# Designs tried in a protein design run: designed miniproteins, single chains, continued (5). Part 94

Each design is a single chain, and the fold is of that chain. pLDDT is the mean over its residues in the fold that is shown.

## One batch from the design tools (miniprotein)

Design m19258
Fold by ESMFold2-Fast:
Structure m19258 (fold): chain A 75 residues (1-75)
Amino acid sequence: AMSRDEKIAITREQLRLLAEHSPPELQALVRELLETAEGDQLVAFAERVQAWGAANPNIPLEEAYALIAEIIREL
């Protein structure tokens, strides 16, 4: 089974990649989250985004980015 530290490391890399492929406004928010949040908060955030994405597969990309930014602001 994956260790807690391995899960956190993988989540950090996934969020770094999300930032690189995001619009500048979302990129700044994700990078701030990576610098300020604890590892467990990053994992919880990623799981929330994945669950939301699975529930809303047909959302336009720009609307998806706006809602991800809202999730970050609600942390």
Scores: mean pLDDT 79

Design m19259
Fold by ESMFold2-Fast:
Structure m19259 (fold): chain A 71 residues (1-71)
Amino acid sequence: MELIEELRKLADELLAGITNPEDQEAARKEVDKIIELLEKGMSAREAREQLDKITPAVEAVLGRLEALEKK
């Protein structure tokens, strides 16, 4: 639950840094997919494995979430 809230916070920061609407939309879809997988009970690592393509920014966010899950 806290993990999904942290992801939303990190996603807001990531999306605020993207000025191109097409890149912002792509990143938003990747984040939405990750949230869906986490809500189904998958870990951040498992969610990463289910994504065929991830932008470097979203990959960095997933790495931070994995670190939080291991506490």
Scores: mean pLDDT 73

Design m19260
Fold by ESMFold2-Fast:
Order: structure tokens, then sequence, then C-alpha cells
Structure m19260 (fold): chain A 82 residues (1-82)
């Protein structure tokens, strides 16, 4: 059961990462800085929910991904302001 839960969580994290990276690239290409705050809030909210759901099997991986996206959001915001 735990192994199946971990695989399900990994699949969800991989999909999240692909979708979020695609969304960030779209925002960058279209210079849509105004939607970035809402997207950031939604994305970090989803990661927090996943951390609560999969903490026992993927806690460290989710924390790493959350940090990665927090950094990507900050980098993109700075880039779009310049």
Amino acid sequence: MMEKKKKEGEEKLEKFERDAEGALEWIKKNRAIEILPKFKENALGLLKKMEEEYKDVLGEEIKKLKKKFEEKFEELEKELKE
C-alpha cells in the first residue's frame, strides 16, 4: 500500500512539475507578469496539499520541489521587471 501511494504521489508530482514549468514558460514568453502572483499562490497551495497528503512517502521530494518553484517564481518576476 505505501509503495503504491508513493508511485501515485510521484506521478502527481511529475505532472505538476511539467504543467507548472510549461505555465511559467508561457508567462515568460507572453510577459504576463500580472497573472504570476495568482499562479504562484495556486501552485504553492497545490504543493502544500500534496505535502500533507504524501508527507510519509514523499515529504523531502515535495519540499525540494516547493523550494525549486519558489526560486523559479522569484527569478521570473525579476526577469519580467527588467
Scores: mean pLDDT 80

Design m19261
Fold by ESMFold2-Fast:
Structure m19261 (fold): chain A 61 residues (1-61)
Amino acid sequence: SHMEKAEEHFQRALDALAAGDYQTALDHAMEAVRHYKEAGDEEKADEVIQALRDALNAAAG
């Protein structure tokens, strides 16, 4: 389902962020956002964007 794909991609994005692999994190975060929106879960799509923004802000110092 779109929800299961979104959750898998979100987890992969978080794992990539923890590893410092920002390109892989962005790619998986974009896939997660797409699948959450296709599932009609705008709130979860926004959570993915917020998590990515928070991680990038932390990395910037």
Scores: mean pLDDT 85

Design m19262
Fold by ESMFold2-Fast:
Structure m19262 (fold): chain A 87 residues (1-87)
Amino acid sequence: MEELKEKIEEIEKEIEKLKEELKKTKDPKKKKEILEKILKLLDERIKLLMELLKQEENREEILRLIGQILRAIGEKIDIERELKKLE
């Protein structure tokens, strides 16, 4: 459980670094590469959050994890839309 939380935090930090690089990048090809990396990390984060959800017995924590999963899915949809705009 705690190991999964640590992995999720590492992924969140990596996504934030990539978002900062994205802000500095104007080249469409490089933007696409960064967005694809963010998308892969969001998929990994969703998988880890779902694994945490399977192990959780506390109702409030279950609802919090569901909220985090839904938010990550929303971010993934937004990133996929941005990728399509670059095609």
Scores: mean pLDDT 84

Design m19263
Fold by ESMFold2-Fast:
Structure m19263 (fold): chain A 96 residues (1-96)
Amino acid sequence: NEIALLIEQMHLFSALEELKTKIEHITNDKEIITEVEKLKNKAVDAIRHDDIDKLRETVKKLLEIASKVFSSKTVATMEDTFRSLVSEYEKLLKEL
């Protein structure tokens, strides 16, 4: 279902933008902000190329950065959200 795949891609893009926005609201650290933008762009590129392994690696790195600015409980919630989104995206890709 191509429509379901597009919806899941949009959910992933929204989750990535939300994470970036939340980090930018909490920290003025230019290095953290720059690295988050770089990793977000790599994750978006991985989604566009259907590279699930690259997407997982990039999300893991984003969550490592999130752990520097957010509580462990907040990061755990983010990990659960991204795990669910990436797993659904992978499942939909295999059903094409």
Scores: mean pLDDT 86

Design m19264
Fold by ESMFold2-Fast:
Structure m19264 (fold): chain A 103 residues (1-103)
Amino acid sequence: MEKIEFDIARALAIIQRVTFSVEELKERALKYINSDDERDQLLGVALLVEMVLDGEDVTPILKALSEEQKERVKKILERMKEVETDPAWQAAIDELLKQIEEL
C-alpha cells in the first residue's frame, strides 16, 4: 500500500468523522467499500477505523458486507497496519481484523 494514499484516506476519514452524523458515516462507509474505485475502498476502510477509534459499533456495517467485500476490507486493513505508526490506529485496525474473523 502506498503510504501517501493511506495518509490521504486517513485525513479524509477524520474530516468526515467530525462533519457527519454516525448514521451518515455508516452509510458512507458502506458506499465507499462497495465502490469499484480503490481510493473509495481505502477511504471506506479508514472511516471504519476512525469509527472504532471513537467507540462506535461497526458490526452492522461488517454484517452487510459480502464475503468478497470482507476479504477486501481485511487486505486493506493488513496493508494499513504495515505502514501505520500511530499506536491508537494500529489497535483499532487489530480490533477490526478481529471483528471480521469473528463474523
Scores: mean pLDDT 82

Design m19265
Fold by ESMFold2-Fast:
Structure m19265 (fold): chain A 60 residues (1-60)
Amino acid sequence: SLEEKIKNYEEAIKNLKTARDNYVANLEAQGKPDEAAAVRAQADKTIESLKKKIEELKNK
């Protein structure tokens, strides 16, 4: 169903945010702030793509 698809994308966003935050924190702890920033930027682009998919589904 449409509701199940939206829920799946919302769960994917939640899981990706958690993975992003953990990986960024580990890189920052290792003294790798540039790598941490790159990981965050890449994850944020994926999150925005998933948000757009949710928005498209809601407008259908």
Scores: mean pLDDT 86

Design m19266
Fold by ESMFold2-Fast:
Structure m19266 (fold): chain A 62 residues (1-62)
Amino acid sequence: MEAQVLKVTPLDDPEESYLVEATSSDPEQIQRAASEALGKPVEVRGLVVANGRGYALVTVVP
């Protein structure tokens, strides 16, 4: 299944972190879609799932 990024919100974080809303509940798919949307590699640090949507805390990996 492909994840579609619906919203990206920058967070007040000394690391480059974002809250990502996606159509998928799979952290690997969310990580890939967020990396593509941001143009940088990211890691998923936290995930909340509701109604097939993923709300993920992602941080840019150097």
Scores: mean pLDDT 77

Design m19267
Fold by ESMFold2-Fast:
Structure m19267 (fold): chain A 93 residues (1-93)
Amino acid sequence: AMEALRAVQEAGRLAAEAVEEELKTASPEVRERLEQLDREMMEQLGELIKAGAPSSEMLRVAAEGLRRMAEASTDPAARAALLAAAELLRRRA
């Protein structure tokens, strides 16, 4: 239980750090794509909140959003961190 919570927190931290580092070095096209995917994910989460959707559906949407960002990422470290975070959120959904 405690180990699982720590793993989720650590994966989220590493994913955020990796995306922040990639945004500093990424091409304008990759940066724009990552920002677009983040906006799309946030818009979907906003609609789920308005609909009163359960947290499990929000976690699934967040996991899918992070997976799509990983596919758009050109940094292997950022991609790995995003995929790890997405998998942990998917398992919690």
Scores: mean pLDDT 76

Design m19268
Fold by ESMFold2-Fast:
Structure m19268 (fold): chain A 74 residues (1-74)
Amino acid sequence: MKTLGLEVRAEDGTLVARGAMTVLEDASEEELSEAAGKAAVVAGQGAGRTGRFTAVLRDANGEVVAEGVGEAVA
């Protein structure tokens, strides 16, 4: 397992969530993007907002390793 930094932003660039995500050491970029997209939906719903949200995953060096997009719907 490895821990990645998580940032979720609304379509207008507003930061709506920040945290961490624990993933498998060997998780593919596709798997990380899917997990990020799911986190984006959850963060958007938690903020009471609809629309497109983008989640970015960063490693311990601050480098972007994956990003995902999720749609929060009413």
Scores: mean pLDDT 81

Design m19269
Fold by ESMFold2-Fast:
Structure m19269 (fold): chain A 85 residues (1-85)
Amino acid sequence: GEKLLDLGQLDPKLNVEKMLPYYLELLESSSPSAVLYLLLGEVYEKLDRLEEALSAYQKVLELAPPDSDIYAYAKKKVEELQQKL
C-alpha cells in the first residue's frame, strides 16, 4: 500500500542519514557497483556532505562504462560539486 508519509517528508537529512549504513553494508557485502556508489553520492549530497558525495560520484566514473547514462549523470554531478565546493 501507498504510505502517506515518505522518508523525505519527516526530515530529509535524518532519513538519508539512516539509510547511509545500509548502502555502506551493500558495498561491503558483494562486488563494488557503480549503482551503489551513485546511491551513496546521492545520499551524501542530500546530507550536504559534498566532498564525500564527490568521491562517491568519482567512483562511478571509474566503474561505469563511459557511454552509459549512469556515467553521464555522475560526470555532471562531479562538475557541479567541484564548482560548488
Scores: mean pLDDT 68

Design m19270
Fold by ESMFold2-Fast:
Structure m19270 (fold): chain A 88 residues (1-88)
Amino acid sequence: SEREELIERAVEAALKVGQMIHALGEHEEALRRQLLGQLDLLSKVNPEAAERIRKAYEEGLANPKPGTLEELLAALRELEEALTALAE
């Protein structure tokens, strides 16, 4: 379904964000808090999707990969777009 495709897209983006979030250095915690807040809001509408996306983010954190700030920002934009669409 279209909604399942959006969830899969958000899961993939969340994994990439988790893997690269350490590229932000001192700003990592602010972004982490913002993302967790958005997932908490999504959990009120679609708790299953929120849990899947959170698990992907946590898997990314457990398996960090080198990345540029540009790559991280691209993954963040993809995640924001998918989360916005899922909230509709």
Scores: mean pLDDT 83

Design m19271
Fold by ESMFold2-Fast:
Structure m19271 (fold): chain A 75 residues (1-75)
Amino acid sequence: SPLEEELLQKVKEAEKLLEEARKKGVPFETIKEYTKRIQELVQEYVRALEAGDEEKARQYLEELEKLIEEIRKLI
């Protein structure tokens, strides 16, 4: 699915950015909090797809994109 491929790419981007933030000395507690938020958004996305709510799933992809922008500001 194109949406599933987009989700996978966004998760990989977020994980890469968090690793960069970690290497630049961002506190572990901050990294852990962002990791948790990513995991929660992925779970909500999967739950929306299982319910057949593609609009809700797209909304969680947009929220993940905003979270990636927040993580970039840490670097």
Scores: mean pLDDT 86

Design m19272
Fold by ESMFold2-Fast:
Structure m19272 (fold): chain A 99 residues (1-99)
Amino acid sequence: SMDKKIEEAAKVFSEFMRRVQDLHDSGKLTPQKAKDLVEEMMKKIKEILGLPEEKIEEAKKELIESLMEMIENPDDVIKYTSSMLRMVGVFVDLVITAR
């Protein structure tokens, strides 16, 4: 069912967010690691939700922009929080698009 697919995608996204937080907190979040994490997560979400490539590429760009804002401003709590919330919004949009 679609609800089970959404739950599976949410688990994948939650693990991505946890890994981003852990890397940021340890000072190990780099542009390359950010791109690798987004690519890995979005490949899985594409397969789970059956989304078209165009929508996946749009989401990847927005996620990478959010992560770059965090990387460029490592001590800015407001930018960190805004970037994390923006990434949640991207995931919500993917779920709505899949319905």
Scores: mean pLDDT 90

Design m19273
Fold by ESMFold2-Fast:
Structure m19273 (fold): chain A 98 residues (1-98)
Amino acid sequence: MELPEEVKELLEEADKAIAEGDYDKAIELAEEAERLAREKGDKVGEDRARELKTAAELMKEGEETGDWRLFLAAAIAASGAGANEAAKRAVELAKEAA
């Protein structure tokens, strides 16, 4: 599904940031994407940005607590956002923490 190019680029950068373990950067990029999507009236982009921010926050908490369930929840959120690299990392971390 086509998103406005600027929103899509921010979501792709956030996906990469999560895959690299830079969750704070991913949260910032997802918040920027959500704001831009809202300004453009892009409901799909806004929803995906929100899910990606949730995934990054859950990944960060999962690394702090070691709770595999948080990584699994992050994988679900990332998948809902179309963030394939983030989802893959979340599944791998869930398996290691289980």
Scores: mean pLDDT 85

Design m19274
Fold by ESMFold2-Fast:
Structure m19274 (fold): chain A 68 residues (1-68)
Amino acid sequence: GAALEQQVREHTLALGQQAAADFEKQTGARVTATPVGSSQIRVTVETETSRVEAVVPVERLKEWLESV
């Protein structure tokens, strides 16, 4: 139902934002995470010298961030 779908979207966004915040705190890079559907995140990592953007499954976001 609509309530479950909304809850899934909010949970996906929360996971993406938490991973982004943790990575920013650890590395000092600027991270932006935006939900794309119910299971994917568009993530942008910016430093003074580089910018990387990707669309990744939520379950792989932390692993992808650690690889940058």
Scores: mean pLDDT 73

Design m19275
Fold by ESMFold2-Fast:
Structure m19275 (fold): chain A 106 residues (1-106)
Amino acid sequence: MDEVEEKLLEKIAKILGVPVEEVRETSDSSLPAAERARRLGELLGMTEEGELVAKALENNEITEEAREALRELGTRWYEVLLEAAKELGDEESAEAVERALAKGRE
């Protein structure tokens, strides 16, 4: 599991053209949710969406705009994750991500 996760993070980093450390920081569950949202936005080139979600989490005020921003961030993240899983030949993870993307669009 851990070794597979590291390979997945490295592949995501290559797809996005960023250091693997930036991807790991976004995945760090010890960080506050708001900080993770900001880092995810920076990682994906969606800084406005990341800031909207972060502010909503910090203020505990989930606006319709923040909900839409979270949906867009999640969709982009899963698209990158799907590309990484496919490049690694991990069909099970790819199918799971495709199902998550389909559910998010329903």
Scores: mean pLDDT 76

Design m19276
Fold by ESMFold2-Fast:
Structure m19276 (fold): chain A 60 residues (1-60)
Amino acid sequence: MMEEYIKEIDEMVEKGATPQEIIDFYKKVEPSLTPEELRKLVSKTTGAVLRLIGDEIDKE
């Protein structure tokens, strides 16, 4: 279910996952999603990835 995928991504971000790890998870679940679900997941993951990248930039 899409809600479980969103939760997994949120947990990965909280544990300090890399953008690549988020992308790999997304690619794994992509074939099982509808275009509408995929769009929602992409929106959620993009926000999470941008947050992670922002934290990394601040550390440099």
Scores: mean pLDDT 72

Design m19277
Fold by ESMFold2-Fast:
Structure m19277 (fold): chain A 87 residues (1-87)
Amino acid sequence: SIEELLEEINRLLAEIGRLAYEEKLEEKELEKLDEIAKLVAEKKFEKAKELLEELKEELEKKENPNEKLLKLLDKLLEKLDELIKLS
């Protein structure tokens, strides 16, 4: 259901935010995560997905990419895509 997908998305966002803080991501990356969370709360899922894809590409290009963070971002992208298809 849409409600269950939103619950999973919100849980993933919370986990990602915690990991990003613990891993001391750059200010610009934390700002993008905050914007993604705001877009999800506003039900602007397509824009949230676009910004999330941009953030993932930026994080993948780093000299030492955080694999755990990237896997969580991939899961979030999959759940957002499912939600968009149902909406």
Scores: mean pLDDT 85

Design m19278
Fold by ESMFold2-Fast:
Structure m19278 (fold): chain A 82 residues (1-82)
Amino acid sequence: MDEKLSELEQQAVERASQAKNGDEVADVIEEALSEAAKLGASADQVLELLNRILTAARDVPLDPASQARIRAALNRALDQID
């Protein structure tokens, strides 16, 4: 489990670092958080993954629509792990 989560994190961070706009960042987050939840990640692990992806994409401007998608993705992932 942890090894697959580490691989997912590494891939998501790499994709986020190459993201050109907020939609691409939101796509990475939606996919990564969904896969983390399927792998049985805890709430703390989901939040840590989100933080690392956002840190990698820190120079990418996030429009309101992308921010809403990210929030929805986080809420869906957290709902699935309860």
Scores: mean pLDDT 84

Design m19279
Fold by ESMFold2-Fast:
Structure m19279 (fold): chain A 71 residues (1-71)
Amino acid sequence: SEIEELKKRAEEIREEAKKLGIEDQVGPLVDQALRLLELASKVSDEETRKLLIQEAQRLIEQAEKIIEAAK
């Protein structure tokens, strides 16, 4: 579902960052996003889950912008 799709996207971002030599810049954002997604998968409260997913999406988008700027 949404959490699994975002996890896959985060992993793809890490691999792209490795190819560009910028894993040090992007890695912490990806790590934090994956941590939030793991927490989101464990919470039963829908509103808390939504907030965790939204923050993970924000971090993923931030990492994507860094990658795009490095191309």
Scores: mean pLDDT 86

Design m19280
Fold by ESMFold2-Fast:
Structure m19280 (fold): chain A 73 residues (1-73)
Amino acid sequence: SPEEEALKKLEELKKRYEKEMEEALKIPDEAERAARIKQIQAETAKEVAEIAMPLLSPEQQEEARAFVAKIEA
């Protein structure tokens, strides 16, 4: 179903975020590391909003919002 596909996409985005953040934390230059982290956070938040939110149940939308809030912090 579209809802199940959106939920799977949300989980894929979470896993990608974790992987990209792990790689970003290996960047030895502080300024480059900070810029990369900010880029990853912005791109992930945007994709969650565009892909997952319109197709999820209200309860699952709250989970997605919590994930985005964690990224934005």
Scores: mean pLDDT 78

Design m19281
Fold by ESMFold2-Fast:
Structure m19281 (fold): chain A 69 residues (1-69)
Amino acid sequence: VEVDPANREEALRAIELGSRLANERHDHEGAAEAYRAAAEALAATGDVLSAAAAYVMAVGAEIDAEWGL
């Protein structure tokens, strides 16, 4: 099992975008979408643990967006 460098790079960029949207712009909905994209990219590489972590980040941002936190 090898992590695809292109998918990993894509995932890292999506995580950076999500973090920036949540922390700098308070765009929790956008952050949730970015983290979900990162989770999907990581899952495609077979990195299930990193994908799970990114999904948790996406769910957290989605909750923040839904509850207006």
Scores: mean pLDDT 75

Design m19282
Fold by ESMFold2-Fast:
Structure m19282 (fold): chain A 96 residues (1-96)
Amino acid sequence: SLEKFRERLEKIKSLSERDVEEIVEAAEKAGLSEEQLESILKAIEKMASLGLSSRSIVKAVLEAIKKGNTSEEYIVKLGIEEDTREGVELLREAVS
């Protein structure tokens, strides 16, 4: 259920209450199945364990839902790509 999905997201310390709400709202609007919710949760747990920023995690999940591809591998790939892009931008700003 969406409620159990929310409860499990709330246990991820790198996600704020707002981040959790954005993910849950997107999942509800998309009418995601329990299997799709489980794939998203596994992807989020993996990205969090890799130390990705909450911004990168949220952006990856929302983009994956929007594109209709909720596979764990796809979401994690998007998150790594976004986190890498943000890191490069921060380095560019630091040397400016």
Scores: mean pLDDT 84

Design m19283
Fold by ESMFold2-Fast:
Order: sequence, then structure tokens, then C-alpha cells
Structure m19283 (fold): chain A 62 residues (1-62)
Amino acid sequence: SAELREGLLRIAGLKAVELVLEKLGPNPDSLEVRQVGEDTVEVTGVKGDETVVVRLSVEEAL
């Protein structure tokens, strides 16, 4: 169902955010979460001169 898919995408997004924050620390200058495929999210974090991009599918997040 669409509701289940939305929930799983949210979980994947949260896991991708955690991975970005592990690299940049808890206070990035910016953090963007985008859906880039049916089951895939991309999180972009920036801190100073460092940019970290994590792309994660629902399957990879579980």
C-alpha cells in the first residue's frame, strides 16, 4: 500500500540522516532529504567545506 511505502521511505530517510550525522557530527550547516526513486532516498549534509551524500533504498535500510 502507499501508506506502508511512505512509512518505509521515512525509515530509510531517518537511517540515511543518521549516517550523514555520523560523518559530519550533530550540527550540520544544512541537511536535505529527497526522494530520488520509488524506494530510494538521498540525504545531503553540509558542514563547513565538507559535503556528505548518502543514498539509501528501503531494502538497504532494513
Scores: mean pLDDT 84

Design m19284
Fold by ESMFold2-Fast:
Structure m19284 (fold): chain A 65 residues (1-65)
Amino acid sequence: SDKEIEELIKGAIEGGYALGEGLTGNKDDVKVTVKIEGDKLIVTIEAGDIVRELVYDISELLSPG
């Protein structure tokens, strides 16, 4: 469902900002980018000089079984 993907993106953005703020102590130094490539949800967190990339499998997250 498009709504489920939208909620995943929102959660990823919120989590990325929370992580970045924890690393820098300042939310203004945090940039979060969320991208979908095929079945992958890619979250890039840029927190000052720190860059973290998290990759999730969307099909595994949305699979009911």
Scores: mean pLDDT 76

Design m19285
Fold by ESMFold2-Fast:
Structure m19285 (fold): chain A 91 residues (1-91)
Amino acid sequence: SAEEELARLLERLREAVAKGDWEAVRRYASDLFNLAYRNKDVALLERGLAALRELGVLDAVDIEYGILLIQHGLKAPGVQPFLDVIERYRA
């Protein structure tokens, strides 16, 4: 089900980018961070960030907001792998 949710979010992200709907882009990116966080799935986060980079909108999304969502819901040891992925995509 997380795979199906990711696929739907990526489809909606691509459509929002094509329309220039930056409010929708931010919402779907936030939903993607929440999906990864609630499933504790670092690989899912990485696939989402790769898709945002491919679409050329990584800089337009609030990665810091994604970090805050992850930190709010996870203890420090569970947060670190997500932060490591985000750091690789920021560099």
Scores: mean pLDDT 76

Design m19286
Fold by ESMFold2-Fast:
Structure m19286 (fold): chain A 90 residues (1-90)
Amino acid sequence: SEEVDEKVRELLRRLLGEEIGDAFYEAWKNKDFDKIIELLEKNPEAREYLKALVERAEKNQWQQPKSIDEEAFRKLVEMLKEAIEKYEKK
């Protein structure tokens, strides 16, 4: 839903900063994986941070924040896993 998408965008802004978070979200929304790879290459600090979050999710160590909707959190985790997978397969 649009409301869930807005919450995912807001969380990405909190995690990556407004500029990088918005750019990442727009690229993913448009299924522009070349742009996602470019963003990860140009932003190594963000890339390592997202990789760490994916690893934490796989180890059940990343807990859903109380301030975020469950559906938005699940969508974010799926988005981050897909982004890291696309980067590693380049």
Scores: mean pLDDT 74

Design m19287
Fold by ESMFold2-Fast:
Parts: C-alpha cells; structure tokens; sequence
Structure m19287 (fold): chain A 73 residues (1-73)
C-alpha cells in the first residue's frame, strides 16, 4: 500500500473510531458530526490534509467542543 494511501486510511479509521465512541457514550450530535468529517476526509483524498483534519477532530472530541466539530464538518 502506498504510504499516502495508508495515511489517508488511518485518518479515516481514527475519525470513525471516535465517532463510534461518541455514539456509545450517547453523544449522537458529536457522532454525526464526526461521521461528516470522516466523509469529508475521504472526499479530499489528500493524506496531509486528512491527517490535519483528523487531529483537529480528535482534539475537539476530547475537549467536548461541538462548535469546533461543526466548523470541521
């Protein structure tokens, strides 16, 4: 697998993982926003931008910052 493809797949997988955690914890709005961000990462097809967005999404998730997630979605 190309390194860029692997980085993109990792970014998508990490974003989907935290979306799943949000859903399990009962935070449906955060889960839906994280799913939108994952879709956006996949649509971009750019590993560097995908990794940047994933890091920002995880930081916002950890901070429980809904507005930051809306800005990324």
Amino acid sequence: MDPETLELEVAISLTLMVAGIAKIEGNEEMAELLLKIADRIEALGDAEEALRLTKQAIAAFNANDIEALRALA
Scores: mean pLDDT 83

Design m19288
Fold by ESMFold2-Fast:
Structure m19288 (fold): chain A 100 residues (1-100)
Amino acid sequence: SEEEIEKVIELVKEATKQIIDLILNKEPVENLDIVFDILIEGIKKIVSDEEKKKKAVELVEKYRKEVIKIAEEYKDDPELAAEKVKEKAEEFIEKLREVL
């Protein structure tokens, strides 16, 4: 439903803010995994359709891998890492809209 889509997008935006804050504060990469795990559990509670739930979780896992790669690759430039994560988040949100 449209309501489920908007709730999922709100969760993604909040998770992305937390991820960016962790990157800017040079927190361990393991702390990013915690944020993604919480995001996945939140999406599972919102999305009622089992097929859409599975597709959304698969997209989050792909987004997780890309964000962690950015955080590791740009560990010495956290501001650039944050900008690249913002770009990936926008792409991820559009893909979520297509599957939900």
Scores: mean pLDDT 87

Design m19289
Fold by ESMFold2-Fast:
Structure m19289 (fold): chain A 60 residues (1-60)
Amino acid sequence: SEELVRRAAKAIALSHGASREEAERVAERTLERYREHRDEIRDDAELQRFVGRVALEELR
């Protein structure tokens, strides 16, 4: 779900020392990219790998 993607991305950003503002940005960018690729994500394991990779890319 989109809520899970946003929460997971935000948690990843915060765990890497991001500010709340930066974590919100990372979450929104990760969610945008999830919406573009949602049909390619088949299960929870793929979703977890996608969110982890994309959140770290958006964080830098």
Scores: mean pLDDT 85

Design m19290
Fold by ESMFold2-Fast:
Structure m19290 (fold): chain A 87 residues (1-87)
Amino acid sequence: SSMLEEAKKKLEEVEKKAKEAEEKARQAIDSGDPRLLREAWLELVEVAAEAREAAEWAKKFPDIQKKLEEIAKRVAEAAGEVREALL
């Protein structure tokens, strides 16, 4: 169905954003630069929120919803690590 294909595309889009944000977070942690760490934290928080909203939107497709929820959890955990590096 068209809705299933849209959900698959949204999953791919969110996963790509998550990987890019996670890579930026690794670079920020390695640099120790508080400005880069704060920027990485904000991006991870935004991606986690987008993944959670996408999971709710995709609730009729349980496999896709579960994958989006797993992405949200993974990105939120990465945000926690960046936050700890700022302290």
Scores: mean pLDDT 88

Design m19291
Fold by ESMFold2-Fast:
Structure m19291 (fold): chain A 108 residues (1-108)
Amino acid sequence: HMLSREEVEKLIRETDDPLEAARQIVARFEEYLREKFPDLPEEEIGSIVARLYILVYAALTEAMKKVNEALKAGDKEKADSYIREAADAIVDAMRWAVLEAEKLKEKL
């Protein structure tokens, strides 16, 4: 199945490195995308995955900026909310990637 928001949030929290979290999220999604769209050419899967990586990395970078600002203000609950917001954005990016794969499949 596609990673849920809770699974994405767990990966973000457990890796202690936003860059490594992005790599793990994208790698797991790539496996899901290949299983769901086995007839899609490798170049098309690679293009979708590369774009997803950029979106995931941007979401995590923005989240870490907001988390650091919230922690500086002493607001741990706000910091946690920004991590959940990033997980939601990543799930939306994965949904976008699935829709792009569906559109490409219809052209084959």
Scores: mean pLDDT 83

Design m19292
Fold by ESMFold2-Fast:
Structure m19292 (fold): chain A 92 residues (1-92)
Amino acid sequence: MPVKLLPASERTRELALEVARLAAERYGVPASEEELETGAGTLIAAGATEEELREMAEILRQPGATDEDLAAIVERMMARGDKHAAEQLAEL
């Protein structure tokens, strides 16, 4: 089968960029537009869904949200990625 481009809607890209920006603001990290785009691209490449990106943004907007709350979402994304990789290997 031909390799398809990563299916990311404009909404998914906007949410990923918002998550990257909110994270930079929360941790007081000076981030350039290029660094924010890189962060957003990493989330999309990891297979982040619109729902997961929205959940991450909500956590980052909350004063007192913990890094553990964000880690739980990242682990969920990684588990999905691992499942996809395992399915790909099983078809080889």
Scores: mean pLDDT 68

